# Ledger of designs, part 59: designed miniproteins, single chains, continued (3)

Each design is a single chain, and the fold is of that chain. pLDDT is the mean over its residues in the fold that is shown.

## One batch from the design tools (miniprotein)

Design m10023
Fold by ESMFold2-Fast:
Structure m10023 (fold): chain A 85 residues (1-85)
Amino acid sequence: MAEKVREAQALVEKAGYTPEALAEAAVMVEPLLDPELVKKAAETGDERLDWQALGKAIVGKLERGELKEEELNELMKEAIAAYEE
């Protein structure tokens, strides 16, 4: 769990926060995310700006070791809800 989170953070940081790296990082932590939320995020229309903002927030919390499984799912829900509205 924490190991995959660290790998995801390192990947995003190394790639410079590209949408592709953020998507790959999301897949790495996917077992901690609700699969339906991940699928909805992918379906909500490739909003790269919202995805980048969410990815940066996630990476920042992961870097500090403060992000929990529940908090990951809440961040995904917030991003999806903001887009659907």
Scores: mean pLDDT 55

Design m10024
Fold by ESMFold2-Fast:
Structure m10024 (fold): chain A 69 residues (1-69)
Amino acid sequence: SSAVEELRRKLRELTDEELRILGQLTGLSVEDLRALQTASDEEVKALLEKYNLTIEQALAAIDTAKELS
C-alpha cells in the first residue's frame, strides 16, 4: 500500500540517532527498524502488529524521533 511505501521511504531517510530514538519510542530494536526499510508489505504489517502499532502510529513516531534528535 502507499502508506507502507511511505513508511519504508521515511525509515530509510532516518539517521542512526533517529533510528535509536524511534526504537525507544516504539519498542522495536534498531535491527527490526532496519529490516523494515527493505521489508515486504506483509512483513511490515506483521512486525507492526507484533508491537501493537498501526502504520499511522509508526509514521507519527518517526516524526517525533526526528524532532527529538
Scores: mean pLDDT 87

Design m10025
Fold by ESMFold2-Fast:
Structure m10025 (fold): chain A 64 residues (1-64)
Amino acid sequence: SLAEKLSRITGLPLSVMEELIRRGYVTELAQLAGFSPLNPKPGETVTLRFLQDDGKVAEVEYQK
């Protein structure tokens, strides 16, 4: 699935990818084919930022 492919590329858990796809953010990123893999260290917090159509930034946090 798209979530499984993005989980492998980013190093983020499948559940995080499923949530981002549900919100519509990750589908557009998957089409770009040019994002660097995220590889957080244990205990490190990663913040993902997505620009929404209204100009607001949505933030999603993940900790390994």
Scores: mean pLDDT 59

Design m10026
Fold by ESMFold2-Fast:
Structure m10026 (fold): chain A 85 residues (1-85)
Amino acid sequence: LEEEINKLVEEIAREVLGISDEELRELAKKLGISVLEVKKILVDEEVKKIGDKILAGEPLDEKEKKLLEKVKEIHRLLLELRAKE
């Protein structure tokens, strides 16, 4: 279950954010956290931007809609993980 969440974060980081593994490693070293944590932070920032657009009544593009769908799936998996303890 957690591996599935990590896989989705990996896919979003590569396909939607367009950030290379090398850039992520450098950023992770500077912040003193894992590459996966950096990916999660970047995904959260993009989701916040999408949320701001929705609240402002701005239309979402196709890429933003796909990101929102993947985030919904991550949240569903997180709820399942929490239910299992």
Scores: mean pLDDT 69

Design m10027
Fold by ESMFold2-Fast:
Structure m10027 (fold): chain A 86 residues (1-86)
Amino acid sequence: SEVDEEVERLVKALEALARGDLEEAGKLLGEEVENFVEALRKIMEKRAELMDSLDPERRARVSERLGPALQAAWPVVLEDWRRLQE
């Protein structure tokens, strides 16, 4: 389904961020991103738009798929945020 394809795309984008591949994340999002913090913000925005169209059971399923990838990406994004503040 279109929803499942979008979820897979967001998972792959988060996995790209987790391995430090900002260029691949940008390609998966269909736009250029300047840093990991910006890329994560765009992923979360797309996630929010997707979630708004789904029932609670489907939202839980999406959360199950995105959760591990988001947790893996989080330390990389936080390190990028810290460097941007310096």
Scores: mean pLDDT 85

Design m10028
Fold by ESMFold2-Fast:
Structure m10028 (fold): chain A 65 residues (1-65)
Amino acid sequence: SDAEERQQIADAVNEASRAVSDKDKDGLRAQIARLRALRDASTNPELKQTADTLVAIFEQQLARL
């Protein structure tokens, strides 16, 4: 369901944000991979765009760590 997909994206964002705060590059890479998988698996264009935007944001954060 869309609600379940939104929750999975939210969970990945929370874990990615924690990894950024902890300067955990491997943890951040894992959550970026999770967001990419959620993006690729989604059939909802809004959720695909949201996950894709989040991937770009966290990739930039990873580059700064």
Scores: mean pLDDT 90

Design m10029
Fold by ESMFold2-Fast:
Structure m10029 (fold): chain A 68 residues (1-68)
Amino acid sequence: SALERALELQRELEELLDKLSEEDQEKLMELAAEHLARLRASTASLAELEEEAARAIEELKRKAEELL
């Protein structure tokens, strides 16, 4: 499911965050806040929100990898 994918991606992102500087963690938190704001404004179904959340976490993971 999209939720299971999001949880797996979140675990991978947490491992990457532990390797980042405090400054780079703050940059990712700003990006995460932007994604959260979009999700909160969405009128999408729960299933669509879970897919959007999974995509947001993938983007955050990609940015974390770029910062390493």
Scores: mean pLDDT 79

Design m10030
Fold by ESMFold2-Fast:
Structure m10030 (fold): chain A 86 residues (1-86)
Amino acid sequence: SIFSLEPPMSPEALAAALNEAAASDNPAVQTAALLLLELALNAGSPVDDAVLAAIERLREAAEKQGDPGAAALAAKLLERARALKA
């Protein structure tokens, strides 16, 4: 379960968790995934193109759900993740 995952995480594990949350269409799971992502970035979890794509998918899912707070957090974390990958 996404609620039981703890950083630091491999990029494969992080991307998988974020993609699962985006596909769930569940706002609570999507919010938990964004909080997990923030913790993972704070813990120094590595970022690859799959993680960036997963964050973008989660942002799109939040916009579809009409959750501007989650969408804004996803956008902020996407920018942070891009900076860390560079």
Scores: mean pLDDT 82

Design m10031
Fold by ESMFold2-Fast:
Structure m10031 (fold): chain A 89 residues (1-89)
Amino acid sequence: GPLISEGAAEAANRAAKLALEGTEDPSKGTGLAIRVIGSGLEASLRGQRGDLEGARRAARELEEAAIEGGASEEEARRMGEEVFEAAVA
């Protein structure tokens, strides 16, 4: 089925947690967490289909949402890379 990989799930959950904790507006925090989880799932699905470009774009979307949620650029890049690597493994 269309399931996120274990590594991608871990990275997405960590980024979602940062998004929830980084914003004082619960509505915005929830929206960012949904974007992170959705992007992680999309990366996994595209990677499973051999769509490397689509998986990369989804991982980058996850990075952008994580940064908006308060992650550093370096931490967000690491999360995106982990999601991408797990998605295409």
Scores: mean pLDDT 75

Design m10032
Fold by ESMFold2-Fast:
Structure m10032 (fold): chain A 115 residues (1-115)
Amino acid sequence: MEEVLQRIREIIEKLAKEDPENAEAVGLVVSLVLFLRGAGIDPETLRRIAELMEKGDYEGALEIFREHLARLQAAGLVTPEVAEGMYELFKEALEKLDEKGRQATAEAVRLIAES
């Protein structure tokens, strides 16, 4: 875990030197994905999100994220208000990402999936 977090930090720090706004958006997506990983999202689902991010398919990524939040709500692990807030933050982060931000996010999400 620590080695993966160090690699993700390096990706974000490199991006922050070129584009701090994109780096902030990547960091937000990474934080949300780390929460989902801790809450039991499977590595295959995370790899799918990374692939969709890399291709710029934001609607596909949002749909998977929404579906997993709905499962967490059904399990009583998050309230509807928390799930709605997380969805809105994810959507806002995606809107800020350019191509470099998308590639950095996809790489970070794959690293989390493999951990």
Scores: mean pLDDT 82

Design m10033
Fold by ESMFold2-Fast:
Structure m10033 (fold): chain A 82 residues (1-82)
Amino acid sequence: MEGIELGEEAVELGNEADRLAERSTDPELRLRAQMSSGVGHLNGGVAILLASKGKEEDAKRVGELGVRQGREGLRLAREGVE
């Protein structure tokens, strides 16, 4: 089920971003990474919830957004820990 898979991917990306952000020496990059991962986690959870209610198209849309946010958080976290 694509919506659940995207939601789970968004949560996993957010978790990795949070882990790397803790190692950041740049407080602005750390904050931006944590904020982006936070909204990625939120949208990942919402996508899983929507899919569980049979709202697959909404779940996919929100899940895709969560994945993009999680990827951005991971990118920012990686910049902070070069």
Scores: mean pLDDT 82

Design m10034
Fold by ESMFold2-Fast:
Structure m10034 (fold): chain A 93 residues (1-93)
Amino acid sequence: MAAERARRYAERAEEAAKEAKESGNKEGALYAGIAAGVAAVSAGVAVVVESKGDMEGAERNARQAERSAEAAKKAAEYAKEGNSEKAKEAAGE
């Protein structure tokens, strides 16, 4: 379950990064993309460690994917507003 939840967060982060890219704000889209990348890596790790029976490691990585997905979403919202500075701040949280 934790690995599946982490993959769902990575999907949401990727959608946010696509929306940022479609906004035409290249700098804001870069920051949303970085946060989405962190969510994707965390989801991948969650899948691997869960397959080895490390349920606590899977849960930790699912929480990281969630945090990174929220960061990607906020960065995408600021990118759509044309505010690359706040997009960068949101991605770094």
Scores: mean pLDDT 84

Design m10035
Fold by ESMFold2-Fast:
Structure m10035 (fold): chain A 100 residues (1-100)
Amino acid sequence: ISDQINNIINQMQDIVNTGYQNHNGVGMSNTGSIMIQTTVNSIGKSMDDVYIQGQQAYQQSQSYVNNSPVTSDEDTQTAYSLATTGINYFQNYVNSMISS
């Protein structure tokens, strides 16, 4: 279960990194480059915030499972379900920004 959640967080990291790569390459020219660079930097910062929030949600789910008096398949399933829902939301959000 922890391995499954770790795979989800790794996917989130890859999505955010891909977002940076795609937006950093857009519109680098002598004229107007400052505005483009500022926009790219703002997008990158927003993607970092999304990643941080997702990682915090993952850590909370992990702590719930690990610190429960009785760890069960239901507890681990709940944590995994929450993490999966979060990453799907973030994946769709980041992909929409990359496609813009």
Scores: mean pLDDT 46

Design m10036
Fold by ESMFold2-Fast:
Structure m10036 (fold): chain A 98 residues (1-98)
Amino acid sequence: MEKELEELLRRAREAERRGDLETALRHLAQATELAIQMGDWERAVELARRFAETARRLSRARGDPSIARGALRAAAMVFEKAGKLELAEELRREAEAL
């Protein structure tokens, strides 16, 4: 699983460098899910933060707040499952304000 996670993160970084934020977002979502399956909640939280930030960037570039809204809610669920309840609530409030 570690090798698969590293490959997903490499592909996400390559997509980000090319300005393909949609592909980067997809790979970050897959990497976050894999970290959860591994029980690595510290890494899952870090990846969920990167996923949310990439979604904010894509949302701004597209002029579509629904992209960030959906991603922030997804990241909030990861934070909640990891026991980061206050951070999860902050992301949900941000999503609802969009």
Scores: mean pLDDT 87

Design m10037
Fold by ESMFold2-Fast:
Structure m10037 (fold): chain A 84 residues (1-84)
Amino acid sequence: EAAAILGRALGAYVALREAGASFREQVDALLAVLEAGGLRLTGVEERVEGDRRVVRLTVEVPADVELTAAFRPRFSLELEEPLP
């Protein structure tokens, strides 16, 4: 289920963030879980907004995966890192 895969990916991201890992390590862990679960990363956009770095990920869910009504075949996630 795509929602369960996303939940695991976000859990890995949060766990590394709480452990003080680098932003790149946090994002890489999220992407590794998404890919292991069969979700496809179709776009990556990076920008700096004020004192923050923002990474936007576009993810596609395969048509052969059963989806809950709350999940779309494609969605975007934005991750940000505060710059001190």
Scores: mean pLDDT 68

Design m10038
Fold by ESMFold2-Fast:
Structure m10038 (fold): chain A 63 residues (1-63)
Amino acid sequence: TVGDDIRRELQSLGLTPEEAEVLTLFSMGKSLEGIAIELGISVETARRRLRDAQIKLRKSLLS
């Protein structure tokens, strides 16, 4: 699926599976609350993973 393809590419750039999942769902238009519910995590955890994914994505593109 498109989501699976995106997650695989993000992991290839150095994101963890958890970070890639949150970033992928957010890019599909899901809210942090919706992502937290879907993944069974807190909204705080989803927010941290999204932030870390953004930082790592930038670093991975430059590394």
Scores: mean pLDDT 78

Design m10039
Fold by ESMFold2-Fast:
Structure m10039 (fold): chain A 100 residues (1-100)
Amino acid sequence: MPSYEELAEMIKASLPESLSSEEQVEALVVMARAIKAYMGLKEYPKTLEELKEWALELAKTTKDPAVISLLRAMAEHFLKSPEPELREFGKELLEELEKN
C-alpha cells in the first residue's frame, strides 16, 4: 500500500486544482484511500468542505455496514488530528453515524 506521502502526490497529480492546506491534503488522502480500497467511485471530494458535505450526507443515507465502518474509521482518524477543524468534523461525522 502506498504511504500517505505517495497518495498525496498521486492525488495532487490527478487534480485540476492544487490543495492549499495540509488539512485538505490529509482529508483528501484519507478519503481517496477509503474510496480506492473499497468503494470504486469515479469521483471524490477535492476540498475539505466538499469532503465534509459528501461524508455527512453519506453517513445520513447509507445502510451498508462496510460503508459505515469506513466512515467511522475516517472519523476516528480526524479525531486524532492536531487541527481543530478536522477534529470537529470527525466528531460531527461520528454523531451522524451513531444516530441509529
Scores: mean pLDDT 60

Design m10040
Fold by ESMFold2-Fast:
Order: C-alpha cells, then sequence, then structure tokens
Structure m10040 (fold): chain A 80 residues (1-80)
C-alpha cells in the first residue's frame, strides 16, 4: 500500500542519515556527501511517485535507496 511505502521511505531516510553520520566520523566526507545526495534525489522521486499514486515507481525508487544503503554499509565495514 501507499502507506506501507511511505513508512518504508521514512525508515530508509533515517538509515541514510545514520550511515552518512558514520561515514563522516570515519573521515569519509566526500563519500558521505555522495550517499546523502543520492538518497535525497531518490527520496524526492519516491515522494513524487507516491503523491502521483504511482506505487510501482515508488517501490523501484525505494529499492534503489536500499541499494545505495547496502553499498554504503559495505564501505563502512571495509573502513572499520
Amino acid sequence: SASDLRTMLSILKQQGKEIVEELKKLGQDDKAEEVQKKIDELSAKAEQALADGDLESAEKYLTDIMGVLAEAYKEVNLLQ
């Protein structure tokens, strides 16, 4: 449902904020900025798709955010 996708977007945005802060703590400011920019762009697209009732596009953008987060988590793990 649209409500479930909005809840998922909120969770993913919070996870993105946390991983960006972690990258900054590790001295990876450029990577943190790159990750934040990608999440912001995909989040804006997901929010627009949800506003338009395009649940298929919203789900694809949320999947893309999950991919960005997975890559960022791998980067953090390599630096620890």
Scores: mean pLDDT 88

Design m10041
Fold by ESMFold2-Fast:
Structure m10041 (fold): chain A 97 residues (1-97)
Amino acid sequence: MEEEAKKGYEEGRKEAESLPKEDQETRKELAIEAVRKAAELLENGEEDEENQKKAAYHFGYAEGIFDVLVEEGASDEILKSLLEEREKILKKLIEKE
């Protein structure tokens, strides 16, 4: 993982851990929003290195939140929903014309 992704991962974990365990839906929403921000940066950046670094940070942030959700026993429904939404966002980025 690049240094920006690692920083995002650590900060995402801390944010998720700061929320009550029952706020699994809020954690899912934060992770999805981070993936969305990363995708938008990559879509709008014409090989902009700063946008690539920011995108790596946001992807790391989402992964950090996901790992906390798994470790704290979030429901399979929440975890599957997060992964499916992440895949939809990334697929649209790859299929961009």
Scores: mean pLDDT 78

Design m10042
Fold by ESMFold2-Fast:
Structure m10042 (fold): chain A 77 residues (1-77)
Amino acid sequence: QTYTVDDIAAAHKGQAELASSIPGGSGSVKVEGNTVTSEAKAGSLHVKSTVTLNPDGVLSAEEVINGERLSETVPAS
């Protein structure tokens, strides 16, 4: 249950490609160090996710859904 930056990026890339396959939809993924940023749009839905893999294996996630900001921390288990 230990995630790598590449595992996170691969999952987000798959979702971005799926969003881009929807008429009027778009998706993108950017990896910078230990941080993965993804953005997906489909119709009126706009989601931007930023996930950082900390050295202790804890994931720090921040999501913006239609302008609303959510933040959470997921411990390695």
Scores: mean pLDDT 72

Design m10043
Fold by ESMFold2-Fast:
Structure m10043 (fold): chain A 70 residues (1-70)
Amino acid sequence: SMEEVEKILAELKKNLPLTEEEVKLLRELLTSGKAPEDMHLPERMAALVAGYLEEIGLSELAKRLLEQHL
């Protein structure tokens, strides 16, 4: 849902040094229904988000998000 997407974006923005343009791109990708490996995030964004996901114990999602940059 959009409410869940906005909550996720707020947590990411609080914990990561993301620009407003990067937040906008993440919002579009999270609402697209694409698999994490198909999101094609810029390498910097993928690294920051995956690092945060690893820190909170979501290691499989972090690995999938980085798949396009391996």
Scores: mean pLDDT 74

Design m10044
Fold by ESMFold2-Fast:
Structure m10044 (fold): chain A 79 residues (1-79)
Amino acid sequence: SNREEAEKYAIEGLKHFAEKDWEGAVKAFEKAVELASKEDGPELAMYIDLALHEAKKYKYPVPEEVEKRLRELRERALE
């Protein structure tokens, strides 16, 4: 289902983010947003919030542009 695929890509986004693969993380979250239905938007936004929280907790050197892109994807998920 689209929900299962969206969740799979959100989890892949978290894994790439933990590996400090910013490009892979953004691409995975973009795919998750593309696949998610409107009803799944809030749950997808929580996965992106988890990535941003993890970066702050572990002091990841996240580029400003990557953080901006993830916040834009979060807002798009909530539309």
Scores: mean pLDDT 85

Design m10045
Fold by ESMFold2-Fast:
Structure m10045 (fold): chain A 55 residues (1-55)
Amino acid sequence: AALPTFTVTRQLDERTYEGVLDGQPVLGELTEDPRLARVLLMSTGEVRLARVVFP
């Protein structure tokens, strides 16, 4: 798949979620498409687009 998968672990606020991307801790913000999020990799500061998966 072209997009990585963002697995949500916790909701922080209305649009912001904590989770994991390929084993890395990330913060995700939902885009206008709720299937997609912009995720911040906490270890590097890199921002990526990812497909959102809720548990």
Scores: mean pLDDT 81

Design m10046
Fold by ESMFold2-Fast:
Structure m10046 (fold): chain A 93 residues (1-93)
Amino acid sequence: KEELYKKALEKIYEKFAGPLLVDARRQGRTELAERLRKAIKEGNYDEFVKVLLEYLEEHGLGLQGLRDLAITAGVSKEEIDALMEKAEELRKK
């Protein structure tokens, strides 16, 4: 279960972490960019998902946006299911 979540995030990270960090900095969202950079540096997958969800929610996408990014990154269905379950848990606090 945790292994599937980790694999999903590694694929999303490889494809989107760099572009997202650059975009957040370009938009002047310094705090979001710093949180993202710290999560990446520390390997904090939970914080990475939280920051990504905040970014997606600002664009009206939320959890569906996260699923679409995972599909684009080549994440498997089982890995997506694990990612969505964890993202929903993290959003509830």
Scores: mean pLDDT 78

Design m10047
Fold by ESMFold2-Fast:
Structure m10047 (fold): chain A 71 residues (1-71)
Amino acid sequence: DELARRAEEFKREHTEEALEKLKEAAAQGKYAFVTARFSPDGTELELLIQVHESLEALQAAQAELAAEFAA
């Protein structure tokens, strides 16, 4: 709830920065997606980019993330 709201706001604020990094991955012929989480010390919301060599690897990572949030 609060965590989800903060993650959404962070994504909105950092959309341009995330897009820049995603474009870099795409230029290298890789597959990437962006997610946000709290830093290990809980003080900051971190933007994370996951880069994968194949579409199947990307889909597996997305499924893992979805399962984690469904739990």
Scores: mean pLDDT 69

Design m10048
Fold by ESMFold2-Fast:
Structure m10048 (fold): chain A 101 residues (1-101)
Amino acid sequence: SVAESLAKIAAARPLDEEDIEKLLEIIDLLLELAKDEKVKEELKKVKELILTNPELPVPVVMEMIGHVALKILEEAAKRGDEEAVEEELEKAMRELAERIE
């Protein structure tokens, strides 16, 4: 629900320097996995948003990254590469979650 999402955002901590470094590493990995230019452009916009708004709440950034990761998986499924891309995405998202929680 919108109320639950807002409560989660309000209770969340902002990104610290180490969070930003890890997010940039994961975004670069997602850029390597993405083959669609529109998805790559969305990732670049997310990267710019993080760099220009370092006080973004953690859940907001995680939702943005998750949305793009899903688009990468959907494009991979269309070309039959979904299993390999899914493993790399799961690994990347796990590393991000372990750092950020």
Scores: mean pLDDT 76

Design m10049
Fold by ESMFold2-Fast:
Structure m10049 (fold): chain A 112 residues (1-112)
Amino acid sequence: AEKKIEELKKKIFELREELREELEKFYAKARELADSLGPDASEEEARKAVLEAAREVAKTLSKEQRKKLVELFKLTAKLAEEMGKAGLWSPEEAEGQAKLALEIAKVIEEEL
């Protein structure tokens, strides 16, 4: 279990370094949209803001950048699943993180 986690972490780290500017753009947009909801925003409202940020940022990226970003979030989902299987995260936390990462990947892939 740990060997798969280390391999996934390595690949994710390499993609995060390659996609640093794209990720900074995504996180900045997610923060902007979340801030517009105000301090009483629910977790579900924050989640929708993240997905909308992914959609808006994807439209500004090249096809190749979008493909790499999709790969990054799909790997992030696999890491969450393996963390859950290894007992390092609760099943609920692992499932939640994997689901969000896959939804982000799907939104970006729809802009391909």
Scores: mean pLDDT 83

Design m10050
Fold by ESMFold2-Fast:
Structure m10050 (fold): chain A 69 residues (1-69)
Amino acid sequence: MDRVREAGAIAADKARAGMTPEEVQRLLAEATKDLPGAEVRVEGDTVTGRFQAEDGSEVEVIVPAAPAP
């Protein structure tokens, strides 16, 4: 729960700092590697992370990455 929210906040902060979608994807994958059902996808300029929280709820985090120059 708090860990999932923190991972989402960190990913959003990194995307805002101009990280590439691949770097954001790697960061989300690392932050959620211990979470069941963790799945991180890169879709153009957007990184989507889907995780299962400890209470069994499914959480989806959508992080817009900075567009490539």
Scores: mean pLDDT 68

Design m10051
Fold by ESMFold2-Fast:
Structure m10051 (fold): chain A 60 residues (1-60)
Amino acid sequence: SLVDEVKSMIRLPSWVRVDEEEVAKKLVEAKPKTGSEVRKFLPGINSGPAQKLADFIQSK
């Protein structure tokens, strides 16, 4: 599913704890267009991975 694919793309530093399943669902629902919008749901994510998540979600 799209949620499972988004969840597999979440790359966070080891010191960050999030419910990746819930965050992936919220990202799919929100359909972020930019990495900065992704960071509203994943504050600990780096800019490159954040933009890749936005691009992937927008491609679907």
Scores: mean pLDDT 78

Design m10052
Fold by ESMFold2-Fast:
Structure m10052 (fold): chain A 70 residues (1-70)
Amino acid sequence: SARGQRMRAELEALKAELEAAGVSEEDREKAINQKLAELVRELAAQYQKEGADPSLVENLLAIADELEAG
């Protein structure tokens, strides 16, 4: 989807920026996981507004929490 392509482009741009800045592999992984958590939370909020199954929203938030914890 166009939305998925934009999200992927943002993530690839972040990876390139961090690599160009000489950020360590460990710190790059942390930054990428934090960005992924942000995108997943935005997706969960959108699905909740659209009346999606509460279990789907809860599962997405749990994934975001795991990404932030790692």
Scores: mean pLDDT 82

Design m10053
Fold by ESMFold2-Fast:
Structure m10053 (fold): chain A 61 residues (1-61)
Amino acid sequence: DRAEKARAIAEMALEAGESGEVIEAFLRGAADPSRAEEEVEKAIEAGASKELAEEALKLIK
């Protein structure tokens, strides 16, 4: 379920103290998995840790 994955990713990013820009990018990737890698790269550019970004990408797939 994409909505459940999106929630898990958002909670993980909030727990890590990530910005709203990072959370928004992860949520866009969860909504459209075909763009997941592109959105995750944007999250990294916005300050997300690479480890968190990799976990988000795994959840989206």
Scores: mean pLDDT 79

Design m10054
Fold by ESMFold2-Fast:
Structure m10054 (fold): chain A 74 residues (1-74)
Amino acid sequence: SDEEIEELIKILLDQSLPLSKRIDAILKLGEIAVKEKNKEILEKLKELLSSPDLPESLRPVVEYAIEEIEKAFE
């Protein structure tokens, strides 16, 4: 649901949360986008990669999620 997606994005962006929870949120967003063919999640993740506020430790996980979603659309 849109509400679940919004909550996962909030978790991903929450700097007070452990990296493990933030990684789980990224992977869950990727899973939802693949299953639902949700292009809005793909666009949000691409937008996030251009953000200076995204920790370098999370960049590879976001990149991985984007690649998996893009493969699912091919």
Scores: mean pLDDT 83

Design m10055
Fold by ESMFold2-Fast:
Structure m10055 (fold): chain A 61 residues (1-61)
Amino acid sequence: DEERRKKLLERLDRMEKRFGRKEIAEDLRRTLEHFGDTGVVEALVEMMAWVEGKSVEEVLE
């Protein structure tokens, strides 16, 4: 849903303003490395990629 995507994008923008994009990306990469088979972390990264219209690699950069 486009409306849900917009709301998630707003939440991501607030998080980026508070914590910084690079810090979020670093935390996600570390979490994926440590918990590689954790479906929750994978789903979150995929959701961020979908919301921003980016690849998973771009989100983790």
Scores: mean pLDDT 68

Design m10056
Fold by ESMFold2-Fast:
Structure m10056 (fold): chain A 81 residues (1-81)
Amino acid sequence: SLLDQILAEIDRAAAEIRARVAGKSLAEANAVIQEEVRRLRERTAPLYAQLSAEEQQQAEDYAARQVVDVMDEVDARHAAA
C-alpha cells in the first residue's frame, strides 16, 4: 500500500540518521535529524498527498515515534560519556 511505502521510507530515514549521527555532538545530531526529516517530507510528499486523513495521521505518529527513538539513543550515548 502507499502507507506501507511511506512507513518503509520513514524506516530508511531513521537508519540513515543513525548512521550519520554516529560520533556526532548533540547539536550536530539534532541538525542531522532536522535535515533528514525535511528531506523525508519532501521525498514522500507526492505519496502522502494520496493518503486518507487517517493514514496521514498514522504516518505522522509513526514518524514521531521513530524520531523519539533516535533522539533517545543519541541522548543515551552522550549521557554515558
Scores: mean pLDDT 84

Design m10057
Fold by ESMFold2-Fast:
Structure m10057 (fold): chain A 88 residues (1-88)
Amino acid sequence: MKEKVDKLIKKAVEYMQKLSKEREKLTPEQQREADRLILEIGEKVGRLAKLYHDGAPEEEIRAEVKELVDFLLKHGYITPEEAEEILS
C-alpha cells in the first residue's frame, strides 16, 4: 500500500507543478480554473497523506486512493491503464 500511496501522491504533485508552470500562458478564466484544480488536488493529497499517517484502516485508505485516482483520470492527468495499475 505505501508504494501505491507514494506513487499516486508523486503523480498528483507532478500534475500540480505542471498546472502551475503552464498557468502564465493561460487566459484569466483558465488561470482561475487551474488554481481551483491545484487546490482540489492539494486537498485530496492532504487527506490521503493524513489517513495513511494516522494508520487508518486499509479500506479507508483505498477509498481515498480511488477518489484521487478518479479525479486525476476525469481531468486526463493519468491514463486508464495507470489508474488500473494504482488501484490493483
Scores: mean pLDDT 80

